# Designed miniproteins, single chains, continued (4): the designs that were tried, part 29

Each design is a single chain, and the fold is of that chain. pLDDT is the mean over its residues in the fold that is shown.

## One batch from the design tools (miniprotein)

Design m12977
Fold by ESMFold2-Fast:
Structure m12977 (fold): chain A 94 residues (1-94)
Amino acid sequence: DVIEFLRELEATQSYREPSERYAAELRARGLDEAADTMAQLDRASRAIAVSLEVGQILRWIGDLIEAELKAKQGLPIDQARVDALQAKIDAVLK
C-alpha cells in the first residue's frame, strides 16, 4: 500500500491523485484522521519539495494508523505521543 503509493508519486510527479485515492482507502477502513492527513500530503509536498521530508510524513501517518487501529481494538496507546505526532504533521502542513 505505502510502497504502491510511493511508486505512483514517482510516476505522476503529482501527490494529489495518489494522496486522495489512498485517503479514500483509509476512510473505507474507518481511519478518518489518518485519511484527512494523507489527503493534505499534496499541500505538504508543495511546501517542502523534498523526498526525505515526504517519507518522514508518511512514517508519521503510519504511526497514526497504528495508534488508531489499537484504539479501535481497545488496546492501550500513548496519547501524548499521538498528540505530539499530529502536531508535527500539522506544523509541516500548516
Scores: mean pLDDT 63

Design m12978
Fold by ESMFold2-Fast:
Structure m12978 (fold): chain A 93 residues (1-93)
Amino acid sequence: MKEEVEKLIQKAVELMRKAIKESTDPEIQEKLKEILDKLIDEVRRALGNEDYLKAAETVKKALEEMLKYVPDSLKEEIQKLIAEADRLIEKLR
């Protein structure tokens, strides 16, 4: 479970960085950076407390928020990662 949560976090961070690079709107780039920074801070804290459920829930929340700002080309990839997060959350309950 720990390794699965860490991989989920890595995939989410990489996808957010890709979304920031592909965005041409400075306001959207700023919003995505805010979401990424908050995600990194919150998952770092959750992992420090060995709270893998909270880490996975935090990733899902960040991915759902970024769907509002990303191009359609990335929405499918984000939705697949949200589904992966949901499956992991169910297993961690």
Scores: mean pLDDT 84

Design m12979
Fold by ESMFold2-Fast:
Structure m12979 (fold): chain A 68 residues (1-68)
Amino acid sequence: MSEGEKLYHEYMEKLAEIIKEKNVSEELANEALRRMLELARRYAQGEISLEEFEKGLEEILKEVEKAA
C-alpha cells in the first residue's frame, strides 16, 4: 500500500470506531465520510500534500468526536 492509502485506512477505521462507540448520527457520519473522500481525491490528484491530507483527516475525526 502507498503511504497515503495506509493513512486513509487507519483514519477510516478510527472513524468507524467513533461512529459505533459514540452512536454518531447518520447525518454527521455521512458528512464526515464525504469530507474524507474529498480529501483522499485531492491527495490522489496531487492537490494537497501528505501532511495536509493527514491534518485534514485528523481534524474531521476531532470534529465528529466533539459533535457526537
Scores: mean pLDDT 82

Design m12980
Fold by ESMFold2-Fast:
Structure m12980 (fold): chain A 108 residues (1-108)
Amino acid sequence: GELDEIKAELERIRAEAERILAETTDPVLQNAARLVIELTDQLIKLIEGNSPLSVSQIRSYVRELREIVAELKELLASPDTRENILRAIGITLRLIGLLEDLRLLEKK
């Protein structure tokens, strides 16, 4: 079903974040990768637990995470410049915002 396809995509995103975590020595990129893993784990639990979130809401999180993982992959291949450090910090803040938003949506 559609939720099974979304879960498979989240599992792929998680695997890519695990690879980024293994390949980087940058603590900012390591923290961002760990936040992606946490977000994918939370979303998978919500799907398995008959979440109050709509399919469109879950798809929105998946799209955001896909974009973030693509940006993290580019940063892995990029020089450690001030601009790239600021991009990595921005990604981390965005991930924190998504995680807190998701936690608020879980409260009855």
Scores: mean pLDDT 83

Design m12981
Fold by ESMFold2-Fast:
Structure m12981 (fold): chain A 76 residues (1-76)
Amino acid sequence: SHMKQAQEYMNQSKEHFNKALEAFKRGDFETAEEHWRKGLEYIEKALSLDPEYGKKGLEHKEKVEDEATRYAQERR
């Protein structure tokens, strides 16, 4: 179903944002940017199929951005 595909895209988006954060914390900024771009691609796919699942992906993106910001402030 389209709804199941949207959920799968949302889950892939979350995984990529999590991997981007892990790479960022390791100082691997190239890998972090690659995963961040993939996360955004999957959010767009999720939003096109189901705005509710897309919104959940965006909420996760915001949480990851917040954690990255806090990490950068604490580790600089």
Scores: mean pLDDT 87

Design m12982
Fold by ESMFold2-Fast:
Structure m12982 (fold): chain A 77 residues (1-77)
Amino acid sequence: MAAEALRRSAAEAARILAEKYKDTNPDISKMLEKAAEALEAGDLETALELVQKARDIYPSPAIDAVLALVQRALELA
């Protein structure tokens, strides 16, 4: 239950950020949208890679928060 809840929260957060960055940073938006899709599919490793890549291109506390949620979901899985 805890891992599922964190995975779902991470997916929601990634989708919210993808929408926020859609017009300003389309590349980051696409990466976060793909990360949300990976999280929804249960592919935590792919989601982690995509969020880390987005963070490397555009360092942001909001992206760091999503990264932390994905890392915790992996830890509890």
Scores: mean pLDDT 82

Design m12983
Fold by ESMFold2-Fast:
Structure m12983 (fold): chain A 94 residues (1-94)
Amino acid sequence: SMEELRREAERKHKELLALSFEAPSDEEGLLKIAEAAGVSVREAAEFLKEYGKLLTEVAKLDVREKGTSVSEEEIEEKLEKEIKELEKIVKKIE
């Protein structure tokens, strides 16, 4: 359900906040997340991709219920672009 997806996204967001870091915009941000979580850069990136996918599903359901000017296709394209940029950051560090 939409409520279950929202709860899952909130849970993952709280996990990120508990590790005392923000969403990465560059190599330094991703490295700090990996260090704070005690995981590899690749593992941190996979966690962020999973979180982004959950947020995207919540957003698509919200669009369906409320009828906004933003399409589900636009939401999916934005996620794909953000995942691609995250992969570029990972490759620069690896």
Scores: mean pLDDT 68

Design m12984
Fold by ESMFold2-Fast:
Structure m12984 (fold): chain A 74 residues (1-74)
Amino acid sequence: GAVADGAREGAKKGAELGGPIAASTYAVQGALDRGGSPEAVKGAGFGAAMGYNSGLGPDIVAEAARQGALAGEK
């Protein structure tokens, strides 16, 4: 969905800038820009931060943010 895709795009950009705060902030903004609920936005930010802490790179951060947004919508 658009919200999860926005979270994914934002999280990837934030992760490339470096740090879990940047990854989380950009994931949150991406979800918000696509009309995400508070729960989806929170899930996106948390997913991005946790994904960044894995050390597996921006694509994993992006997928974690996407999954967090999807979990928040349920």
Scores: mean pLDDT 84

Design m12985
Fold by ESMFold2-Fast:
Structure m12985 (fold): chain A 86 residues (1-86)
Amino acid sequence: DELREALREGALLQGASEEEAERLAEEAVAALPTLTPTQRRLLEIIARSTREAVEEGRRRGWDREQQRALLEERIKAAVEAERAAR
């Protein structure tokens, strides 16, 4: 699943081990039916931002630290945009 893989990549960027990243992604996907619409939307934003940061970082030859910084910036901007709309 694309969502699971994106969440796993995000956890790896944050310094999680392979095992921790896989477990966190699995738990997040398993929790989807129990999430509120707002929580689900934030998770989708995180997954999309992770994919974009990893793809852009690979294209530019960025290291993991640079990819993580871009991911954090994009998530923050997306969350702020969602809050401004409320």
Scores: mean pLDDT 75

Design m12986
Fold by ESMFold2-Fast:
Structure m12986 (fold): chain A 92 residues (1-92)
Amino acid sequence: MDASEEEIFEIVKKELEKLLKDYEEVIEKLEELIKENEKTNPYTAVEAEAVKKLLEAYKKGDEEKVKELVKILYEARKKKLPVEEIRKRLEE
């Protein structure tokens, strides 16, 4: 069976904990990745934006927002959503 949303959330939490060690540097790198890729690789840019929002929410202790963002990313990959649809879901 495919990994559940809960299993993916647990994996994401572990990755976010690693990224929190170098929070400011990671945010700066994500912002650079968004800026460099928004024109040439918009999918990479939107994924970087989602990861930035995940990291910011996790640092604030907003677990509900982290779960919401994980669900959006999970559905985006599972359903192969176009960039425009992913952006709309991230704006909500």
Scores: mean pLDDT 76

Design m12987
Fold by ESMFold2-Fast:
Structure m12987 (fold): chain A 88 residues (1-88)
Amino acid sequence: AELTVEAEGDPEARDLDDEEAEELVRAAEENLASVTDPSMRKAAEIARLTGEAGGMRVRIYDKDGNLVGEAVGLEAARALADEIAARL
């Protein structure tokens, strides 16, 4: 399935410290560099965007513009990323 990822960052609503955000971004970037599976790459992209925003709101849309999932906060966004990866 094709999936278009659109993510909103709210840096003013950060619930992560800078070290936690940097760790998430780094882990996601390492996954993007090493993982060749498209679904895992999408999950890593979502995780990277979440880390850059420090607990951003994430909204994921499919190729037809339908909302597939929404999460607020780091843990919920990571769970959403894993769910999306499993669907691809």
Scores: mean pLDDT 60

Design m12988
Fold by ESMFold2-Fast:
Structure m12988 (fold): chain A 64 residues (1-64)
Amino acid sequence: SAEAAARRRAEEQTRADVARQLAHIERLKAIAEQARKYGSPETAAALDQKVADEEAAAQARLAA
């Protein structure tokens, strides 16, 4: 039915959005590791916090 198809599209869109967010989190983790290696602990700490916030948001979307 059209309603079932609409629900499947909405679920696929949510999954795609979460996948993009997880890819962004992985990029932030890589940048944080580089910041730690090059002696930028403040930058690394800020990125670690951003990663934690983004991971919490992604988990909330997956749990909904």
Scores: mean pLDDT 83

Design m12989
Fold by ESMFold2-Fast:
Structure m12989 (fold): chain A 58 residues (1-58)
Amino acid sequence: MDPAVELVKMALEDPNTTAEQIADALKAFGFELTNDHYEELKKIMGEERANEIEQLLG
């Protein structure tokens, strides 16, 4: 199971999940945000939050 996909699903269930919380979790697992994951986040939480996550990850 892909931990990044699991985080995306959790974000869908919890509308209070912030970009910072997702970015911190991804950093803790050592995963980078791929274009595919970025598109999924963009669809779920919108472009602004997806951009914040991308910037926080570098």
Scores: mean pLDDT 67

Design m12990
Fold by ESMFold2-Fast:
Structure m12990 (fold): chain A 70 residues (1-70)
Amino acid sequence: MKLIPEEELLLTQGAIYLALGKIYESRGNKELAKEYYQKALDLFEEALRIGGSEEVRRAYEEVKKNLEKL
Protein backbone atom coordinates (compact mmCIF):
# COMPACT_ATOMS: atom_id res chain seq x y z
CA MET A 1 0.00 0.00 0.00
CA LYS A 2 1.53 3.31 -1.15
CA LEU A 3 0.46 6.71 0.16
CA ILE A 4 -0.12 9.55 -2.29
CA PRO A 5 2.69 12.19 -2.07
CA GLU A 6 0.55 14.80 -0.27
CA GLU A 7 -0.80 12.22 2.24
CA GLU A 8 2.76 10.98 2.89
CA LEU A 9 3.98 14.55 3.51
CA LEU A 10 1.14 15.26 5.96
CA LEU A 11 1.75 11.94 7.75
CA THR A 12 5.47 12.74 8.06
CA GLN A 13 4.86 16.27 9.41
CA GLY A 14 2.20 14.95 11.80
CA ALA A 15 4.59 12.27 13.06
CA ILE A 16 7.19 14.96 13.83
CA TYR A 17 4.66 16.94 15.90
CA LEU A 18 3.47 13.73 17.62
CA ALA A 19 7.09 13.00 18.59
CA LEU A 20 7.49 16.56 19.95
CA GLY A 21 4.28 16.13 21.95
CA LYS A 22 5.63 12.92 23.49
CA ILE A 23 8.93 14.65 24.36
CA TYR A 24 7.20 17.52 26.17
CA GLU A 25 4.80 15.10 27.91
CA SER A 26 7.80 13.08 29.19
CA ARG A 27 9.29 16.35 30.52
CA GLY A 28 6.05 17.11 32.38
CA ASN A 29 5.12 20.04 30.14
CA LYS A 30 1.45 19.19 29.53
CA GLU A 31 0.68 22.54 27.85
CA LEU A 32 3.34 22.16 25.13
CA ALA A 33 2.54 18.44 24.79
CA LYS A 34 -1.13 19.32 24.13
CA GLU A 35 -0.14 22.04 21.64
CA TYR A 36 2.04 19.69 19.58
CA TYR A 37 -0.50 16.84 19.78
CA GLN A 38 -3.16 19.24 18.45
CA LYS A 39 -0.87 20.20 15.54
CA ALA A 40 -0.30 16.51 14.78
CA LEU A 41 -4.06 15.85 14.99
CA ASP A 42 -4.82 18.62 12.46
CA LEU A 43 -2.28 17.22 9.99
CA PHE A 44 -3.56 13.65 10.39
CA GLU A 45 -7.17 14.85 9.91
CA GLU A 46 -6.11 16.51 6.63
CA ALA A 47 -4.36 13.28 5.55
CA LEU A 48 -7.56 11.33 6.34
CA ARG A 49 -9.56 13.68 4.08
CA ILE A 50 -7.13 13.02 1.22
CA GLY A 51 -6.66 9.23 1.43
CA GLY A 52 -7.32 7.75 4.87
CA SER A 53 -4.73 4.95 4.75
CA GLU A 54 -4.48 2.53 7.68
CA GLU A 55 -1.17 4.11 8.70
CA VAL A 56 -2.78 7.57 8.95
CA ARG A 57 -5.73 6.13 10.90
CA ARG A 58 -3.37 4.47 13.40
CA ALA A 59 -1.43 7.73 13.83
CA TYR A 60 -4.69 9.66 14.33
CA GLU A 61 -5.85 7.15 16.97
CA GLU A 62 -2.49 7.38 18.78
CA VAL A 63 -2.52 11.18 18.98
CA LYS A 64 -6.16 11.20 20.17
CA LYS A 65 -5.31 8.69 22.91
CA ASN A 66 -2.34 10.79 24.03
CA LEU A 67 -4.48 13.97 24.13
CA GLU A 68 -7.19 12.18 26.18
CA LYS A 69 -4.58 11.10 28.77
CA LEU A 70 -3.34 14.67 29.34
Scores: mean pLDDT 82

Design m12991
Fold by ESMFold2-Fast:
Structure m12991 (fold): chain A 74 residues (1-74)
Amino acid sequence: SNFEKYKRDSQSNIDVMQKNPSTVDPQKHQQFIDNMRKQLQNSTSSQQYFDINIDISIRILQNGVDRVVSQRQK
């Protein structure tokens, strides 16, 4: 079902963030992950899981842009 797919995708994305932190601030990175996990536990609809995936995707893209900008200015 779409519900199971969105839930799986949310769990997978959180797991990727946990295994491969892209920031030098591990505490703030862990804080974001913990917040996402709390939202995941409180979610009861496919739409809520979809919103979590969007938030994670935005954060990953933002971290990626920051890293590229840092490398170009070096």
Scores: mean pLDDT 76

Design m12992
Fold by ESMFold2-Fast:
Structure m12992 (fold): chain A 100 residues (1-100)
Amino acid sequence: MKEELLKKIDELRQLAVEYIEKHETDPRKREGALSVIDFFYDNFKKIIPLLSEEQLQKALEVIDKTLEELRRAVEQNKPIDEIVEIIKKTGLEIQKIFDE
């Protein structure tokens, strides 16, 4: 589970980063969005090794849902702010699982 979860968060980061770099032309907004993505990605990588098997299962479900939401947002050409909010929401859900 840990290896699968880590692979999926790598995929999630890649999708978000590529979308932001492709669609955000304002350097300041691009840097801001990428910084948020990197912050949550770093936190996910730190939290995942500390999760119990039960917490890992819950985290995997959250990440799978997030990947589906993110892919849909990308396909629909949603605003960068919506992409960032998807990642933030996911970060809060993972933190709640960790705090159990």
Scores: mean pLDDT 84

Design m12993
Fold by ESMFold2-Fast:
Structure m12993 (fold): chain A 85 residues (1-85)
Amino acid sequence: KKALEEKGKEHYKLGEEFEKKGNYVEAGIHFSRSGDFFFQSGNFEKAGEFALKSSESFEKAGNTESSKNLRGLSEMLYELAKQKQ
């Protein structure tokens, strides 16, 4: 559990660094990876947050299809998080 969340945090930090440099494709990939690790840990709320961050990064990169897919995934993950409470 904790090891997966640590890997998620590492990828989130990398995503933020790439975003600050204007490398939105790499930022989107790392935010997506962060979301995957939090999903595996059962933290669906953070998984949804990071899927949304990935969506925003791909939108800035001009990849509207990946952005829409990740936004939909974020909505599903937030709904799943609510059902577990």
Scores: mean pLDDT 84

Design m12994
Fold by ESMFold2-Fast:
Structure m12994 (fold): chain A 86 residues (1-86)
Amino acid sequence: SAALEAAEAEWEALSEEEREELERLHLLAVIEEALKEGREESVRALLEELGVTMEEYYALLADPEVRARVEALRAEHAARLAAERA
């Protein structure tokens, strides 16, 4: 799959700091999706994994840069899922 190979190549090209940042952004994106779907137990578990409270999570997403990056990751994830099934 070209999408998986592209994702692997991007991951391998990242520094440790960039990987940690991407993993954190990925968790933020998953929390946002879980919130929109009303999955309270998933939200709680993901917040514990990230090590933040709900209030801290909203504070992070109040930053326009963080929000834009999270929305970009969510859009990319949706596009990859669509491509894998096309």
Scores: mean pLDDT 73

Design m12995
Fold by ESMFold2-Fast:
Structure m12995 (fold): chain A 85 residues (1-85)
Amino acid sequence: MVVEETKQKMLEELEKTRDEAIKLSPSVAKKAEEIYNKAKEEVDKLASQGLSGTPDHAEKLAKEAEEFTKKAIEEMKRLTEEALK
């Protein structure tokens, strides 16, 4: 339950950041989609591994997914900032 809710929230944040980047600078659309797709695949993979493991492993994987999500969001924001310069 908690893992699925956290995953859904991360994916919503990634999608929102992607959509905002594309809206502000359509020229970054392809790169933003690539970053989003890579982050989504990693979050999905980590969530699946967390559900099949022990609670300790699930917590560790959740933190890894959060860190990956944060980095992907930062990368997409950087692309938008560079394109607007």
Scores: mean pLDDT 77

Design m12996
Fold by ESMFold2-Fast:
Structure m12996 (fold): chain A 85 residues (1-85)
Amino acid sequence: GEFEEIVKKLTEFLKKELGIDVELDPNLSKEELARKLAEILRELAEKDPEAALKLVDFLFELSQESEAAAELLRLLNKEYNKLQE
């Protein structure tokens, strides 16, 4: 499905472009994926701000192609804000 393709694209991007070897289950809920991405983004923002911007840009590009990716980006923003509190 559309969400499974998003998970696959994210896994490939994280591994090939950012060097992050993370296993993302395609059966993961959008909320669970958003939480995992928020933790990754938080750590990248502290240690490698350029990589953090690349991840945000990639997610934004996906959101222009897919309603599911747009919802994921919205959930990610919510989860990321919780980590800052």
Scores: mean pLDDT 80

Design m12997
Fold by ESMFold2-Fast:
Structure m12997 (fold): chain A 98 residues (1-98)
Amino acid sequence: AEFDAGVAAVTLAIAKLGMEKYGDYEGAVKLYQKAIELFERAGDKRGVAEAYLNLGKAYKKLGDIETAKEYYQRSLKLAEEAGDTELVEEAKKLIDEL
């Protein structure tokens, strides 16, 4: 649903801000998980891929490298399925930097 995708995009933006400006990695994890649910409900594979990528970044900041890698790999798979070349390249780069 278009409404669910819109709410998910706003939720993702709030999570990014919390992580980047305030260092709220635990709060960002919760918001990214909510964004994933909303994007999945909307059928937005690109949105899910972006949310997984950012969820992986949050886990890396929390020191959970294993969980970060799992989310980057999930993001990569969904980005490839969605045909989003930019997200594919970013996910591959982040996996290589682990």
Scores: mean pLDDT 87

Design m12998
Fold by ESMFold2-Fast:
Structure m12998 (fold): chain A 81 residues (1-81)
Amino acid sequence: SAEDEIEALGEETERGLLEALALASRGRVDEARQKLAETRERFEREARRLKEKYPEHAERIDALVARVERGVAQLEALLAA
């Protein structure tokens, strides 16, 4: 269902962000940046596809996009420190 696919994308993206954070915490900053970029690019692509497939769920997908972008911004700030 739309809800299942949106939830799965959210969980997959959260795992990617947590992996980037773990790399950063180990001082592997370049690898953390690469993982963050790859996770964001995959998320943006899949979110776009889900909006096309489930236009009636655009509001829920936009809420997930906003949440992911906040997480990305927090990690980028951490990596810049």
Scores: mean pLDDT 89

Design m12999
Fold by ESMFold2-Fast:
Structure m12999 (fold): chain A 96 residues (1-96)
Amino acid sequence: DGVEVARFLVEKVGPDAEFLVYAGKGSSSQPEVDVIREAGAKAGSGVYDGTGYVIEVEGKVDVEKLVKELKERFPKAKIEVEESPKGGKKLTVTIE
């Protein structure tokens, strides 16, 4: 459920991070985007070539702590971490 992951991420990272939610074909990212925006964070949307959802978080984030908590709460999610082109870190969470 992309909504549960989006809510977890925005609650842990806070409203100063930027979010992008990509929905697989036949799905909408709007519920996930709405949850993030209701928490006061910036959220954009897109489509990806797959099933389920991809949620990207970009900002000044303690990625080590966040990755640990994500793996505990959502053990089937794929988690990738990279340097942000704008500085800080970019975290990508894939839910199928």
Scores: mean pLDDT 78

Design m13000
Fold by ESMFold2-Fast:
Structure m13000 (fold): chain A 67 residues (1-67)
Amino acid sequence: MTLEEASRRAAELYLAGDVDGAIKAAKEGAPNATEEQARVASGGMANAYRDGDLELAVEALKAAGEQ
């Protein structure tokens, strides 16, 4: 899964209330992220996606995976 696909999927799942699914999708795009980092990033991606800013959502996931 690409970072863009993972960011979009995690944001959509988080907005739907599926936090566990969002964490799983986020970790597919950022395997080095901890579960907590993936959860926090999913919330940030959901906010960015809701505002129509997919680039910001991708940046949030990338930052979570760069550890």
Scores: mean pLDDT 79

Design m13001
Fold by ESMFold2-Fast:
Structure m13001 (fold): chain A 103 residues (1-103)
Amino acid sequence: STQTQVVKVGNVTITVTLHGDGAIVITFTHDDGTVITESLGYNPSSMSEEEFFELAKKRIEEALEELKKKNPDLSDEELKKVFEAALELVKQVLDLIRQQRQE
């Protein structure tokens, strides 16, 4: 079972996928065909939600640095909007994980 959240910000499509095994994967797809994928692991038994969110922020920042290297025409303003949208999708996935655990 897989749950996917998607948003588009300018020329970048952000996809966050929650897999049935608990793996979270974020993908940034530029309209030019560039794809950057990062795996985000979350285990509630080994880390807090706050610790996971801070690690996810760092991994997203690293992914966006790679996206910028491949697409130098992306402005810092556009990258900031993509970053903020990616964090919002991660929060939505954490909400889904909490809902599944309490059901």
Scores: mean pLDDT 80

Design m13002
Fold by ESMFold2-Fast:
Structure m13002 (fold): chain A 80 residues (1-80)
Amino acid sequence: SEVEAVKRALAGALGVPLEKLKDLTPDDTIENFAEKAGVSVEEAIRALADALGIPPEELKPDMTLQEVAELARERGVEFD
């Protein structure tokens, strides 16, 4: 799924084991992800922007992983 692809991209960009993110759902926010990964929200946003090729100003702490996946798709990022 697109959300699983977002989780993989974030895990890779931050050097966090994907297993640590298994409890996250599509409704969890970037802020929830940052807490689970043990990074700041700003670090999570930057890593996500870099990994997906999205401008960091388009990402917000309260955006869900589902919304991030949809934004990435709209910006031309393709997920398997």
Scores: mean pLDDT 78

Design m13003
Fold by ESMFold2-Fast:
Structure m13003 (fold): chain A 77 residues (1-77)
Amino acid sequence: MTEEEFEAEVQVALAEIHVAIAKKDLERGIPLSEEDIKFLEEMVKELKRLAEHVEGPLRADIEQVRKDLEEIIEKNK
């Protein structure tokens, strides 16, 4: 495992956690704050960067969680 692959695995895990938290809050009627949206946007930026340096299943995981984050951001702006 390269340093970039390890960073990507950590970032995917963190992104999945934040997707779950955001969905749970929205499901309960708690809107995302401007700060929450900016945080998720920064996660998308990091995932895009890491996707350029990894391949195979890990890249697929990055693209999937990035899409989930982008859907949450777009629907809640």
Scores: mean pLDDT 84

Design m13004
Fold by ESMFold2-Fast:
Structure m13004 (fold): chain A 88 residues (1-88)
Amino acid sequence: SEEEKDLQESIEKSLEQTRKVLEELREWAEKNGDEETVRKVEEALRGIEEAAELAKNNDVSKPENAKKIAELLKKPSELMREVLEKKK
């Protein structure tokens, strides 16, 4: 359906924006020798990539697929929350 396509595009755009922020954070962490943050970012980026692939190949309006995407985004979300807390 058109609604499914619109939802997929919205998710893909959000994932791309989050990926860019995480890649910038990785570069910053590497420059500062923060190996722990680099590791967390790499795990988060893997979650983003898997979520993007799931959204591309599956009906994201279905509850089971939405739940899988949410689980894959848990680590990215936790890391983004930590970054936002540090900026305040």
Scores: mean pLDDT 78

Design m13005
Fold by ESMFold2-Fast:
Structure m13005 (fold): chain A 90 residues (1-90)
Amino acid sequence: SLPRVYIALDSDDPAVPTKAVFVLTDADGNVLREEVLENLTPLEAKAYAIKKYGATRVEEVEFSEIPPAAREVLLKHVDPEKAKFYKATL
């Protein structure tokens, strides 16, 4: 696979700023970087992925679609039953 950033927002409400977790993976799904930011909406999280990671596309994904190493990192910060997950293509 290609290098990607996986994003978790600690709320399913798009209007409420929440905790955003960013996990950069290499092409093999290994975690290279973990970053946690507070008070981001989904649009602000997308803008951050574009500005800081060079994302060309950001799309919503199911938790099960995320590589296992990235899932473990995201689960340290968010509840998967409440969180929304995204994949950012670099």
Scores: mean pLDDT 81

Design m13006
Fold by ESMFold2-Fast:
Structure m13006 (fold): chain A 107 residues (1-107)
Amino acid sequence: LTPEQLELLSRLNQAGTEAQRAIDAGDPARAVEALGDMGILAVELQKLGYLTPEQLRAFARAIGETLRRLGAPKELADEFMEAVTNGDIEKARELARKLAEAVRARA
């Protein structure tokens, strides 16, 4: 692992821990924010050569499924998965905010 890959992996692990804590606390909006961060970090790891495009797609799908289980609208979750899969960090960040807002509105 390069130092850059290790730093991103550490941040990804922290985001995953935050997502789980938010789920355990019954805070789906916070969980969705953390899952959004995980998707963006996965794109950065793919750009550094740590993840293959196939691994990034699988990771994006896993996040999308979790977002839907947390009450996110399917269309927004699907758009987020596509943005992550395409490496569009800015679009993924925009969609992550919309996802968190949508989940808060349902509470």
Scores: mean pLDDT 87

Design m13007
Fold by ESMFold2-Fast:
Structure m13007 (fold): chain A 89 residues (1-89)
Amino acid sequence: DDEIDKSVEDFALVSEASELIREGARLLKSGSERDKARQLFEKAKELLKKLSDKGEEAVKAAEEGWRKMEVDPEKGAEETIKKLLDILG
């Protein structure tokens, strides 16, 4: 049952990080608040570092996601969130 507790906590961390990533994507799409978008993204990375396992893999996925969001913010954010959920299992 320790795995269930970790899964719930990890899901909450990825859920919160995903909201920050989506908000960052909205700011990137506006074109005027890139620095604020990056600050939200860095907060998301700090949450991902707290994962019980695969935190480094999640942070790498987020960094790749930032590059995708620079090209297509909404599409890049959704692909990043899907990858983070896949990392959780």
Scores: mean pLDDT 82

Design m13008
Fold by ESMFold2-Fast:
Structure m13008 (fold): chain A 97 residues (1-97)
Amino acid sequence: SMLKEKAIELAKEVIKVAMEALKVVPKEKILFMIGLVLRSIGLLLDLEKAETIEEIKKILEELIEIAEEIKKITEDPKVKKKAEEVIKKAKELLEEL
């Protein structure tokens, strides 16, 4: 698999985790979680247009930041575990660069 294809799949996984988090967060955190969903969609779009390894690396680092924020905000153990799995996959992909 191409690095870009793996990164795109991972960005899609981050979006799914953010959307699952949105279903379980307290009302006071809904707007912040919507912000994380929109940021992850923006990064997927940036990734589709990325032409260099350096651009892909930067986007992967930003996806890790979003997943870490989801992990901090959600009290749901299932969502936290999914966020941790995505963080691990992103870090493994960065180590291949």
Scores: mean pLDDT 88

Design m13009
Fold by ESMFold2-Fast:
Structure m13009 (fold): chain A 81 residues (1-81)
Amino acid sequence: STQQIEVIALMFVIAVNSLLYVAEKQVEKGNYDQAQAQLDRARGLIDRIRELAKQLPPDEQKRVQERVAEAERRLREIEEK
């Protein structure tokens, strides 16, 4: 169902935010290779969230896309460190 797709997409957003948190902590420790691995995994999940969002009605799609845009902004900020 559409509601199940939205829930799955939002669960993946939580997973992305967890990966970004770990990546940021690895950067703080100077573990750049480990940080990059987490950022690469986060990018893969963001791509999957974007594909799931295409299956949602406009209002739900907008909510998921806004959360993805926020995660991508955070990801770019970590990469610039």
Scores: mean pLDDT 86

Design m13010
Fold by ESMFold2-Fast:
Structure m13010 (fold): chain A 79 residues (1-79)
Amino acid sequence: LSPQLQQEIEEGVVRIGLSVLEISIENHKKNGASIEDLKKDIETARLIIERAEALGDQASVERGRKLLREIEEMLRKKE
């Protein structure tokens, strides 16, 4: 694969991961979440952000950071 095509595929995988994380957060808001579940989502968000930063995908970095802040806020309200 060309470097450009490889990057486009990897950026797509990051965007899918962010969409799945957004669905998880909305489900937590609707149905509640344990401290354990929120901590796992924080770890997932951090890994996605690191991958997006490595790819230079600024839009995905910003989206990931927004989701991370939402999860951290939910966790603070429980602790």
Scores: mean pLDDT 83

